# Ledger of designs, part 51: designed miniproteins, single chains, continued (5)

Each design is a single chain, and the fold is of that chain. pLDDT is the mean over its residues in the fold that is shown.

## One batch from the design tools (miniprotein)

Design m17757
Fold by ESMFold2-Fast:
Structure m17757 (fold): chain A 75 residues (1-75)
Amino acid sequence: MVGTGTVVTISDDGVVLSTQTWTGAGPHTVLAGGSRVTMSVGEGASVTAVFREDGTLVTQTQSEGASLTISKLPP
């Protein structure tokens, strides 16, 4: 089974602004507001991260075999 990663960006009012989903093993990098997010998802693993529009992490959920690295972009 392939792994699945999802990044959601929400406004300060909690409105979903974007959702990015991908499948497959290995590191995948996306921009989420003011943050660069790199996720690695093993076979059968999943990760979901929710960010505010300023790049602040709100919620992170990951299964065994998934990892998330966040790099805050400079102002």
Scores: mean pLDDT 76

Design m17758
Fold by ESMFold2-Fast:
Structure m17758 (fold): chain A 65 residues (1-65)
Amino acid sequence: MQKEVARAVALQIEAVSLGLKVKLVEKDGKYHVEVVAKTEQEEKDAKKIIELAKRHGIELYKYEL
């Protein structure tokens, strides 16, 4: 869906500007943000990624903190 792709692209551009790496997963024609944190640093970055996903209206796919 064109609007879903546009939101995913906007999220990635903002993430890059903030020095964050965001993994996107496609499911049922929608993009989702995968959030997995195994270290304390990844957990801090994951919280920023979650807020970014909320701002862009993108759902979380995998949430492990």
Scores: mean pLDDT 74

Design m17759
Fold by ESMFold2-Fast:
Structure m17759 (fold): chain A 98 residues (1-98)
Amino acid sequence: SMEEEKRLLEALAELEEEIRRVTEERARAAVAASPGDRAAREAAVAELLVEAAREIVGEEAAEIMEKIIEELRKPEVDEEEVLELLRKLAEAYIRKKE
């Protein structure tokens, strides 16, 4: 339903803001520490996103975040798989808030 989709999108927006708040300073530090090594910076940011998901929601969300990052790193991204993982991430966040 439209109401269910709206709730999932609102949950994802709230989670994104919490992740942004928790990781902003740490992400800036990680980028600054490895200015010439893009792969090292991308790996550090990926680790921070997984750790933020674990801290905010729990281990289930950390595992989902790892799968999202792995999918986005593929030469051909499966957009449907990413959207399904984002839905599962939103559902995990909603369950944590309940």
Scores: mean pLDDT 79

Design m17760
Fold by ESMFold2-Fast:
Structure m17760 (fold): chain A 82 residues (1-82)
Amino acid sequence: SEFEKVKKEAKELIKKGEESKSLKEALKYYQKAADLIQSFLQKQLQNQLNGLPSLTPEQVEEIQKLLKEAQKKAEEVQKKLE
């Protein structure tokens, strides 16, 4: 499943951010996770428009929570770099 693959990759990117010794590296990983999820959601919207199988409401909720987590962590790191 593309959903499971994106979820796994996003979680791994968030984990790499958490384990980073550098704030700049942590920010890069959190931004990559957020970008990955955003790109995936855009494709899912396009698939829905084209009548292709789309995410279930539960899957949308899961991926949206992961997006919010990545964005929040990126914002926290960005604030420390200012």
Scores: mean pLDDT 86

Design m17761
Fold by ESMFold2-Fast:
Structure m17761 (fold): chain A 55 residues (1-55)
Amino acid sequence: SMDEQIAEVEEQKAMAVAYVRKRAEEEKLSQEELDAWLGRVDDSADGLIASIRES
């Protein structure tokens, strides 16, 4: 179902956010760099959800 596909995207987004935050700590990224990466994750997830809703 559409709801199940969206739930999978949200789960993958949560995993990606956790990964980005861990890498930011390990590599000592600035807050601006972290925000930029998190923005990319948000944009990717939002794009996938929009595509699912259009189907």
Scores: mean pLDDT 86

Design m17762
Fold by ESMFold2-Fast:
Formats: sequence, C-alpha cells, structure tokens
Structure m17762 (fold): chain A 79 residues (1-79)
Amino acid sequence: SKSQLLEEIRQLEEEGRRLVRRLLTEGRNVTKAVGAALRYIGAVLDAQRLIEQGKYEEALEILRRAVEEVRRIYREEVG
C-alpha cells in the first residue's frame, strides 16, 4: 500500500541520515565522508521528486541503493 511504502521510505531515510552523521563524525577520510553525504542528499532529493509524482516504489529503490552505498563506505572508513 501507499502508506506501507511511505513508512519504508521514511525508515530507510532515517537510517541513511544516521549513518551519514556517524560517517562524518567517525570516518577516517573527510573527503570520502563528505562525498558520500552529498551523494546521499542527491538521492534523497531524487526520491522526493519521485514521491511527488506518485512513484513510491522507484523512490524506495533509489533510497535502498543510496543507503547500501553509505553502509559500504561506512564499513570501509569506520570498520
């Protein structure tokens, strides 16, 4: 349902925001941390545009990929 997809999007965005904050605070390489944060913000903006168009599943997919990228960089830069 729409409400289920929006809740999944909200939870995923919250996770990504938390990981980005930790990466910026704990990451070994500031350039990589800032780059990851900017790419994540871009994905959030792309997802927001898709939500405005009623494309919730596409928005969820973009956020899933963005959060997985942040998780990968967090593992590499923090451990």
Scores: mean pLDDT 88

Design m17763
Fold by ESMFold2-Fast:
Structure m17763 (fold): chain A 88 residues (1-88)
Amino acid sequence: SEFEEQLKKIYELAKEGFKALLEDKEKGLELLDKAIELAKKAAEESTPENSAGFEAVKKALELGKKEALESDEAAEAYAGIAESKAES
């Protein structure tokens, strides 16, 4: 579905962002902010049923960004979660 395709794109960007934080903090933050913005925009443009899902992903990515900036282990963990979600 278009909903699943859009979620995969958001998670793929998030995966790249979390992985990039370990090598280049500026690039990682740029990619994570793009993923968060994409989730926000998808929530705004979707049906009420799909909007709730995108809003939840946005909030999860915002929390993940904060935690990943404090811990390399958190960045690695969130990268793995995003990879799993993008591939499912």
Scores: mean pLDDT 84

Design m17764
Fold by ESMFold2-Fast:
Structure m17764 (fold): chain A 61 residues (1-61)
Amino acid sequence: EKEKREEELLEQIEKEYEEAKKTYPKEDVIAGLERALEWAQKNDMKKVAEFLKKKIEELKK
């Protein structure tokens, strides 16, 4: 159940991330991703946290 919820959340986050990239400045997208990463780590959502780390690193480079 927890695994399925994390998978659904990942799909939603990926869609929101693509939309955010088109709508917001890069700096705002990075700030949002960093906040989401902190939340994911606090809730032990390892797959979500890994996805967010990769996107943050990608945007910063």
Scores: mean pLDDT 78

Design m17765
Fold by ESMFold2-Fast:
Structure m17765 (fold): chain A 57 residues (1-57)
Amino acid sequence: GRLVAAVRALSPVARAMLLRNLGLPEDASDEEIARALLAEVGSEAAALAAVTTLGQL
């Protein structure tokens, strides 16, 4: 899906920050990250916005 693709597009640094913020292990899949982020923010639109913003930092 779009959210999983957006997570895959993150730089290693941005991905590591997201993993730490979500409390996930370094070997977490893109699907696990997407699911955890969706659960945390409550909507796919909010999750996509968060990933896009993080990818620009």
Scores: mean pLDDT 82

Design m17766
Fold by ESMFold2-Fast:
Formats: structure tokens, C-alpha cells, sequence
Structure m17766 (fold): chain A 99 residues (1-99)
């Protein structure tokens, strides 16, 4: 169980780091915009470190996804963080994709 959780957090960290690098490389962000992006990424990671169920579900979705799917999952994590409920947002995303 603990090894699965550590692996889940590592997959999430890697996906968020890949997203951060892509946005910085493809977008002409100001230093202030880069600082905001870094803060949001760190806050999402911190929230998932406190929510084991959300972290495990996010990692499962990332493992089953291609590059485009991983990008959509990261976007879902951002939306869930802003709404204050990452787990519910992830679960709702799954239901909408199955029909």
C-alpha cells in the first residue's frame, strides 16, 4: 500500500513537471506568470499528498492515458484544486468519459 502511494505521487509529480515545462517552453510567460504556475503546481502536489484516494485515482488515470490524456488529467487536477475538491472532480470526469 505505501509503495503504491509513493509511486502514485511520483507519477503525478512527473506529469505536473512535464506540464510546467511544456507551458513555459511553448508560452511566452512573464516572470510573474511563471511564479503563479509554479505555485499552482506545488499547491496541487501538496493537496494530493494529503488525499491518498485522490492521488491513487489520478495516478491510475495517468498510467492508462496517452500524452493527450495525461494533459487532460492535469487540467482536471487544476479544476478540482480550484473547486476545493480534487477527488470528486476526478470521479465526475471518469463518468463523463464512459458514455
Amino acid sequence: MQAEYERALELIRQALEDYRREVIETSKLSPEEIERLNKVVEEILRALEKDREAALLAAELLEKSDELGRREIVATLEVGYEKGNILTTLKESIKNRSS
Scores: mean pLDDT 78

Design m17767
Fold by ESMFold2-Fast:
Structure m17767 (fold): chain A 104 residues (1-104)
Amino acid sequence: EELAKRLRIAAKSLRQLAEDLKAGKVTPEQAAEMLEKIREGLKARRDELSKDPSQAEAVKLLEEAIKLTEEGIQAARNGDRDTAAQLFEKAAEVLEELAKKIEE
């Protein structure tokens, strides 16, 4: 499914960003900026899916991923590199779970 593929791409980007942040390849501020773009994409997808009542579970998982990205942005801006990386990884896990449910 196209939606599942897009969610997996977003999850992969989040995992890579967590890795790059832990390795010092990106600064916390750069990571926050990249996350804001990912968050905007997730919010747009949530808004689209929320028009379909049958997608309520998918919307709920997207809202959870969005919340984790918001928390990750704040942790990164506060200089808490480890917490930010963990939150990025958790957001990726939620998106991977959603993608798997859509494909099944």
Scores: mean pLDDT 84

Design m17768
Fold by ESMFold2-Fast:
Structure m17768 (fold): chain A 87 residues (1-87)
Amino acid sequence: LSEETKKKIELAMKLLEEEFKKRYPDDSVENRMRLARLGTILEEYIIEKETGKNINPAGATPEQVISALPEEDQKIFKEIYKKIDEE
């Protein structure tokens, strides 16, 4: 991965963690697993966008995975995506 792609992933992961904690303040195992899943999806999305390679083990596109998420999680993703694109 290029240094630019790595920086985008680092920024995206920071923004995800901040936005997630605002919406899911409880430090539960369920919320930690949900955050980890969203982080994986976001990293896979950025890698596909920057390199054109799908790295999802199941062969699903990031768009397909995001569309299957609960509405609140989709809103988190949209906020982070907007901030990354503005940078």
Scores: mean pLDDT 73

Design m17769
Fold by ESMFold2-Fast:
Structure m17769 (fold): chain A 58 residues (1-58)
Amino acid sequence: MEVLYKVKFKKPLDEEKLKELGAEIIARSGDTALVRAPKDKIEELEKLPEVESVEELM
């Protein structure tokens, strides 16, 4: 099941890494993005050095 996450970036992220996780950027605002990704990939998303925080949005 795909879940929406609010992701805050501390530096620019390579979009190819997001594609490898099955993640898709829905919207961006500054250092924050709404990302749709598989729930089982959240730990991999949080491990990216470009990511500051990840919040699940039901």
Scores: mean pLDDT 75

Design m17770
Fold by ESMFold2-Fast:
Structure m17770 (fold): chain A 100 residues (1-100)
Amino acid sequence: MPSPAQQAAALAVEGARELERLAEEGAPDEKIREVARRTLGQLSELIQEMRRQGASEEDLAAAIGSAMGLREAARALLEGDWESFRRALEKLEELHRQLS
């Protein structure tokens, strides 16, 4: 069973990849914002549940880092900055791998 921190990292990586696909298909900015908000909402709910269950500072930091990384990835795509997007995705994938 994946930990909540592992689940958060996986959600962020999957979300970033979905945003990449939408951008490559020429989806409008509003669609990219909608999808990013949905995944960030799921991450926010997971972080609140982790806080209620007394998750460690390390696990909370990983989940918060995942949410921040997804925000950065979405922002980069909306600005047309594919280099910053790739760096954000690489950091999310590294965090996910470290938690696995």
Scores: mean pLDDT 87

Design m17771
Fold by ESMFold2-Fast:
Structure m17771 (fold): chain A 102 residues (1-102)
Amino acid sequence: SELERQRQLEEAKRMLQSRGLVGPDASEREIKQKLLDYVKDQLRRISESADEDVLLSHGKALFKLLLKYGISKSVIRKMLEELYKEGKLSEKQYNELLKSID
């Protein structure tokens, strides 16, 4: 519903504001972009320091968060492709994370 969508957007905004990532006047587009950027940064950090099982488990939770706030599976896949092209994910990590979206 539109009311549920607005509540989810406000929840995402409050979460990002608590992290200093958006201001009080942030647009829906800015909120979604900053949320995507936040998840991308979390995946970068985890991929450098954690076991593959931890990366996959945390990745699944982050993808659920993105989907909850209206970010499509295609946008999530594009983000993962960018991380792979940047050399931040191995081919194995990239393929396993892609499977975890489905």
Scores: mean pLDDT 83

Design m17772
Fold by ESMFold2-Fast:
Parts: C-alpha cells; structure tokens; sequence
Structure m17772 (fold): chain A 82 residues (1-82)
C-alpha cells in the first residue's frame, strides 16, 4: 500500500507539471491547480479501472489496482472539500 500511494502521488504531480508546461505558464492559481489535479485524479482512476478489468484473473494485481483507486478517490475527496 505505501509504495502504491507514493507511485500514485508521483504520477499526479507529473501530470500537473506536464499540463502546466503545456499551458506555457510558470505558475497557476490555486483554483487552476486544483482543477488540473482533479482531472489528473479522474484520469488515473479510469486507467486503473481499465487495468483492473484487464487483470481480473490476477487477484494480487486486482488488489493493487483497487488500493491505488481508493487512494486516488480519497485524494479527490480531500481536494473537493478544500
């Protein structure tokens, strides 16, 4: 779980930075960053759901993807509350 959480957090940060670079801006407002993080989290959840279905016969992989999805959903709820 700890390693999966670290990997997911790293991926979300990379996605936000990539979008930031693509927009040609150095800094985003807190509201813009929040929106981009929510989009990155939604994308991550969708990708892990696809991977979970593709690996449905591998119980260990299914558990890993479910843990990653749960972490992303918790981060999404945390951002929404702010």
Amino acid sequence: MKKAKEEVERLVEAWVNAIKSGMGVKELTPEEEKKLKLQALDFGISEFEVDKRANKDDEEKVKLYEEQIKILEEEKEKLKKE
Scores: mean pLDDT 73

Design m17773
Fold by ESMFold2-Fast:
Structure m17773 (fold): chain A 72 residues (1-72)
Amino acid sequence: MLNYKNVKEALQGHAEILIKNKVPKELQDEKIKQLKKSSEAQIKQMLKDLGFSDDQIDTLINGYEVILKRKK
């Protein structure tokens, strides 16, 4: 189970899973390195580039906020 401290880390974790599933193996390490250095806005753009809509990203954020509240 992935443990996140904030929404940005949760979005990074989700984008990393998508990169591993949709990006060629040779490019995955570079994309994950870029992801770790990315702002929240850049992570959202990366999710859109990987096929997420704004509504899907909002649903994802709401889900992670519920998980984060359980750890407070």
Scores: mean pLDDT 73

Design m17774
Fold by ESMFold2-Fast:
Structure m17774 (fold): chain A 103 residues (1-103)
Amino acid sequence: GAAARLAAVAARAAALLEKAKAAAEAGDVEAALAAAREALRLAVEALRAGDLEGALVAAEAAIKAAELAVKAAEKLGDKEAALEAEVVAGLAGIVRGLARRLL
């Protein structure tokens, strides 16, 4: 049912955000960015499935994970990784906006 799908998306989103946080704290920009991209993919999949609440939760996790990746990249002077993370945050913002508009 819808509640079970939302719970599954929320659990995966939370796990990806924790992974991004741990990676960023370790200075692993690649792992933090990978977690942000995976959360964005989860948000897009939820949106396509009509799980608007799941899409919103996953998109918010993707934005937070991407912000952590930006901070980690800036600390290391990795301008390319920082830009890639900003793009992920922007795309996640679009998904969040669409989910909110359709709710």
Scores: mean pLDDT 89

Design m17775
Fold by ESMFold2-Fast:
Structure m17775 (fold): chain A 55 residues (1-55)
Amino acid sequence: SAAAARAQEAAYTRVRAMVEEGKRFNLKSVIDSALALAEEQLDPATVAELKALVA
């Protein structure tokens, strides 16, 4: 549905911002929380992409 697609996009935007902030300040707890949220709300391919960003 359009609502589900919009929710996925919002979740991705939020997680992406958290990952970028965690990388900038070297905050592992923020990165771990962002990836946990991604695993709950996003598809596995997107989660793998986000994990690659923090490697």
Scores: mean pLDDT 81

Design m17776
Fold by ESMFold2-Fast:
Structure m17776 (fold): chain A 74 residues (1-74)
Amino acid sequence: SSQDIFDEIVKILTEMNEKIKKAKTPEEKVKEAEEGYKRIKELLDKRASPEWASFAKQVLDEVEKFLKDLKEKA
């Protein structure tokens, strides 16, 4: 269901944020964020729903902005 996908995305984002907070270097933070992005993209690619395509793009765009900010600080 849509709720199950949402719950999995929230779990991935939560785990990613916890790992980023524990990371000691900007390079490690970027690596954890890139891994989170990959996991979200793979999850969304498995769900062939038109309504999820728009949401998927928004989530991926936000994570890409976050990655850009991390790389600029590194």
Scores: mean pLDDT 75

Design m17777
Fold by ESMFold2-Fast:
Structure m17777 (fold): chain A 104 residues (1-104)
Amino acid sequence: SEIQRLLEELEEAARELVKAAEAGDVKKVIGYTLRIIGLLLDIERLVKKHVPEEKRAEVLALLEEIEEAARELIRAALAGDLEAARAALARLEELIRRLRELLS
């Protein structure tokens, strides 16, 4: 599905954000930050449009947790806090896995 493709792109962008932060590449950190924000907006729009009402509340609640983990990741990466960035990435990957299972 389109949502599952965007979740895969989100996971890849988040991994690349951590790699850019590890390299101290501020321009790439900013670039991947903008990509992550755009992907989250697209995912939320598709969820509201295409996910059935019965599952929508549960999916949106999990998406809110994903958005919070992504915000923590972005803040840590911009601060150069690699330990916090890796922890936030692991949390984000687990939340994305749970959302994919819920949508399958």
Scores: mean pLDDT 90

Design m17778
Fold by ESMFold2-Fast:
Structure m17778 (fold): chain A 80 residues (1-80)
Amino acid sequence: MPSAEEIIKALLEILEERGLTDLVELLKSLSTEEQISYLMVLLSDPKYEELVNELAERLGISKEELQERLEELIREAALK
């Protein structure tokens, strides 16, 4: 399963390739935990469905597995 850092790295590469520089700058201003939380919001937005599909493909997992992994990472971050 991909790490938080691997997921965010792949996401940033896709956003840069698509010219979404404002989102790249926003994400780079956030902590890893906040970046994962933001990605969960993008998963629920139909506008980003193609981007989410490409991200899952680059990570070698399904969209469902990606969602489960993000939920797991958020739960792990909450256990302080």
Scores: mean pLDDT 81

Design m17779
Fold by ESMFold2-Fast:
Structure m17779 (fold): chain A 59 residues (1-59)
Amino acid sequence: MIEAPRVEERDGRLVFRTEFYPESELEKAKEDRQRALEAIERLNAETAGRPTVAPAVVP
């Protein structure tokens, strides 16, 4: 079985789902995985421009 992540936007938030494909559908799983990855990267790129609250390093 091949695991392919799927990303959908529901209720204004991202929902990650894992789908299982048989080995005979390797191509489908690969394509779906690539789409999910691309969606995540695009979202990260947009978010990178916004100020994010992150823990500061306290020496």
Scores: mean pLDDT 64

Design m17780
Fold by ESMFold2-Fast:
Structure m17780 (fold): chain A 91 residues (1-91)
Amino acid sequence: KKEEAIKLLNEAIELIKNSTGLSQEDKDTLIAGLNKIKKLIEEEDYELAIGLLDKLIEYLKSLLKTSSDKETLKKIIELLEKAKELARELL
């Protein structure tokens, strides 16, 4: 479950890197946030990881309204919501 959550976060990072609908600044912010969440999961700080995932999902939802690549952003959000569910199971 921990390894599965990290795998989902890595998949989200790759989708962010390859997205055509995100600015480089948004990509850098999202990737930095996801790497921080991965470290929190590795450290078993699941409550803080879930809190940061919630903030990042809300940020992505705000970007969805203006993005030209809505399908990729929706997939990223789905991956993060699944990672959050797995982190809750580890709590």
Scores: mean pLDDT 85

Design m17781
Fold by ESMFold2-Fast:
Structure m17781 (fold): chain A 85 residues (1-85)
Amino acid sequence: ERERINREIEERVIKFLEEIKELMLKGSELSEEDKEKLEELFEKAKEAVREYVDAPEEELREALSKSSDLVALALARILLLKREL
């Protein structure tokens, strides 16, 4: 199940992660449209996981605490960043 979840995340979320990274690198030069796109990318990343894998948010957060997997760390960071937006 963990391997399946990671595969789904890799295929769908990596693209969103790359776009999120580029937007975050702009930092102080983010426009209002860039901020809205950032929020949409967070939502799409979360939706991609939920659409293909029936896993609750709590399980994803727990995976972060017990795993050094890059994909799990990236997803958890997306969820944490989304909470600050």
Scores: mean pLDDT 56

Design m17782
Fold by ESMFold2-Fast:
Structure m17782 (fold): chain A 89 residues (1-89)
Amino acid sequence: DLEEAYQRAVDELHRLVERLRAEKAPVGTRLSAEVTSPKDGTVVRAEAEVRLNKEGKPFVSARIFADPELEKRINEARKKVEEKRKQLE
């Protein structure tokens, strides 16, 4: 479902961010991953990109996005996933 797909996308996003930082990837490097829920086919995309801020320092821009019709539900799924994650840890 959307909540499960969102959690997997968050985990993938963290992996992408760690990978870019560990490899000291050059500015403009972009990594993405798509997560599909096997129950309902819900697709969520995670993307990380190395960019320069206004001070010329590199930073990793991280985003999660889905079908525009599901964006509204992503915020609700995020809150539920974060709450469950804290309860399990």
Scores: mean pLDDT 71

Design m17783
Fold by ESMFold2-Fast:
Structure m17783 (fold): chain A 80 residues (1-80)
Amino acid sequence: MTPDQQWFQDQLQTISGLFQQANDRLRAGDWDGLQAVLDQIRGVVDQMRDKAATMPPDQRQQWLGFIDNVESYIDGLEAE
């Protein structure tokens, strides 16, 4: 694995853990805690987007597609 690929995998693990925390906050009715966790995920997504821009086209498109899915899931968790 290249350093860039390893970095993205590390970010995936971070996002996975943060989504677990977000679901725990949502279940507890902790809206402030939910928002804080979602803001953390957005920070990771911003870093991934910046890094993806430096990647070869094929890999860039794959990571941007994943990022779009993460952002869609965040929008869903900012529930009513």
Scores: mean pLDDT 80

Design m17784
Fold by ESMFold2-Fast:
Structure m17784 (fold): chain A 84 residues (1-84)
Amino acid sequence: SGVVDEAIAELEKRREEARRAGDDAVAEAYDKAMDMIRNGERDDFEIVLAVFLDLLKRGMPVDEAWAVAKEIAKILADAKKKNE
């Protein structure tokens, strides 16, 4: 769907930006979100929660992990708005 294609395109762009900055954990967070979408997950909350918990498990501070999770939430919400 257009929503899925839009979300994946923006997530891929953010992953490439994170990789160029050397932020491997952030790049893997975007990769996880894209993998969940490609495997059929459509609940934005489930995607955001899974990414947030994975970052915490990797030792990222709560405030930094939440900032990454919020950015993913915004990307997913913006993709839905563009396809209304």
Scores: mean pLDDT 85

Design m17785
Fold by ESMFold2-Fast:
Structure m17785 (fold): chain A 58 residues (1-58)
Amino acid sequence: GRRASAVLQTVLDLTSERGRKKATREDVREAARRLGLSVAAAERALEQATGVPVSEFL
């Protein structure tokens, strides 16, 4: 969905901006803040976008 895509894109943009190849929980937290979501909502959206549990993606 649009939210899942937005969270994934924001996390990837933050990861790239910070010079990392792999996303971190810090990137998810910042993406949640920027998009007006709780961290839990952002993690669920990321799982929907990636098809894997957030613990395996990060």
Scores: mean pLDDT 79

Design m17786
Fold by ESMFold2-Fast:
Structure m17786 (fold): chain A 61 residues (1-61)
Amino acid sequence: SKIEEKRKKIRELLKSLPSKGEVSDEAIERLVESIEDEDLEKAIEYMEELVEYGKKVEEKK
């Protein structure tokens, strides 16, 4: 379903975020399941912006 595809995208984006802490698969799944269907698209947009920002920071170092 479209919702399952959006949840998969969020999981991929969360794993791409620059984080100094360990994030378990269970924590990722819990977070994704906590997001309402209408909020999934906004979450994807925000996460994509964070991933892009993180790439720019890493490329500069």
Scores: mean pLDDT 71

Design m17787
Fold by ESMFold2-Fast:
Structure m17787 (fold): chain A 95 residues (1-95)
Amino acid sequence: MTFSELKKEAEKIDEDKVREAVREAANILGQPELADDPRVIEAVKLAIAAYKLKGANYADGLISFLLATGELSVPEANIAAYAFYLLTGEKSVPL
């Protein structure tokens, strides 16, 4: 699977639902300043796209990869993982 295919699937995801989950996750984790962070919103959209195409382990791997490459900070990655959990119910993504 290519990143181009992930981006196309991410564009189909309901951004309003993603934004709501990110705001809730940011507030729960004590980082309300990140509630509307576009990097976190994009990471969650990509993780859901990965989940739909390949399952929870691939989504977890994507968030971990973005953290490892410095595309996400530790707080941003934690918020993305929690927002993903709120949207999918999948607890395999570490918090």
Scores: mean pLDDT 78

Design m17788
Fold by ESMFold2-Fast:
Structure m17788 (fold): chain A 94 residues (1-94)
Amino acid sequence: SPSPLELALEQISKMSKEELLGQARTYLALLEAEIARTGERSPAVEAALAAVRETLQLLEDDAPLEEQKAAMKRALEAIRAAGEELRRRDAELA
């Protein structure tokens, strides 16, 4: 059965350019809000931020749709890695 990540990656494969742009902007806003809330930037969070910004640049440059989707999938994977790091840090504070 598909994992939550596999389902999210499949959803990205079905997105339009407008949906990809909306999703990338949402991811950027959430990452910036989390950085502001915690006051810290980890390598995983910085990698996620870079991946989302790369995706936004490809969208702005109107790169081929499949390239935009591939970048968004990489951004999602980086965001999930950053999320795992944040959960681990929160567990260490408990």
Scores: mean pLDDT 80

Design m17789
Fold by ESMFold2-Fast:
Structure m17789 (fold): chain A 72 residues (1-72)
Amino acid sequence: LEERIARLEQEAADLRAKSDEYHALGKADPQNAAEYQAKGDELRAEADSLIQTAEDLRKVRAMLEAADHHHH
């Protein structure tokens, strides 16, 4: 579970960085701004999805740990 969470967080971070790069390219290249913006938005949406999945897995992990260790 920890490995899955770590991989999802790493992938999300990479996608966010890529999204920011495309948005920056859009600002630097007005001729292709719409294309870069759309690509950046797509990558950001993918990153957000992975982060949400990682957060859901963290909640499951916390619930299992709380049940085992009697801590909230």
Scores: mean pLDDT 80

Design m17790
Fold by ESMFold2-Fast:
Structure m17790 (fold): chain A 69 residues (1-69)
Amino acid sequence: SAKREEELKLLGEAQSEVAELINKGDYERALKFLEEKAKAAREKGLTRTSERLDVLLILLQREIEKEKG
């Protein structure tokens, strides 16, 4: 399915970019990137990708909070 291929491609690209930003210590940019990609996935109707990116966003927010608190 073309839609499934688009979901897997978008998810893979987003995960790769987020990992690179986290490795650089750029957590604020990683958060904004995940928010923008989750929004784009929702607008395209890529529900599975959007849900996965929302989970990653929540997990990243929790890790940042632990480091600051």
Scores: mean pLDDT 82

Design m17791
Fold by ESMFold2-Fast:
Structure m17791 (fold): chain A 86 residues (1-86)
Amino acid sequence: MEEELVGKILELLKLLEAGVITPEQAQALLEEWAKEKGLSKEELEEILRRVDKKIEEFAEEKKSLEEIEKENPEIAKLYEARKERA
């Protein structure tokens, strides 16, 4: 699920830029997602190389939280849950 992984990482980066989640939470979310998908660590790292470039694009465009919610409700729900814990 390469395309889904990239989308997942982008969503996590959007949340990070918005200050919705911490880097620690983003890392944990990515790890859990990878476990569920059965992805190897090497495969994950290959996609993470794309993340570096996506971070630059992400920072340039600055997506709103509302757009993130529409693209992936699960990420939005996680944001709310993490905000409650914090």
Scores: mean pLDDT 61

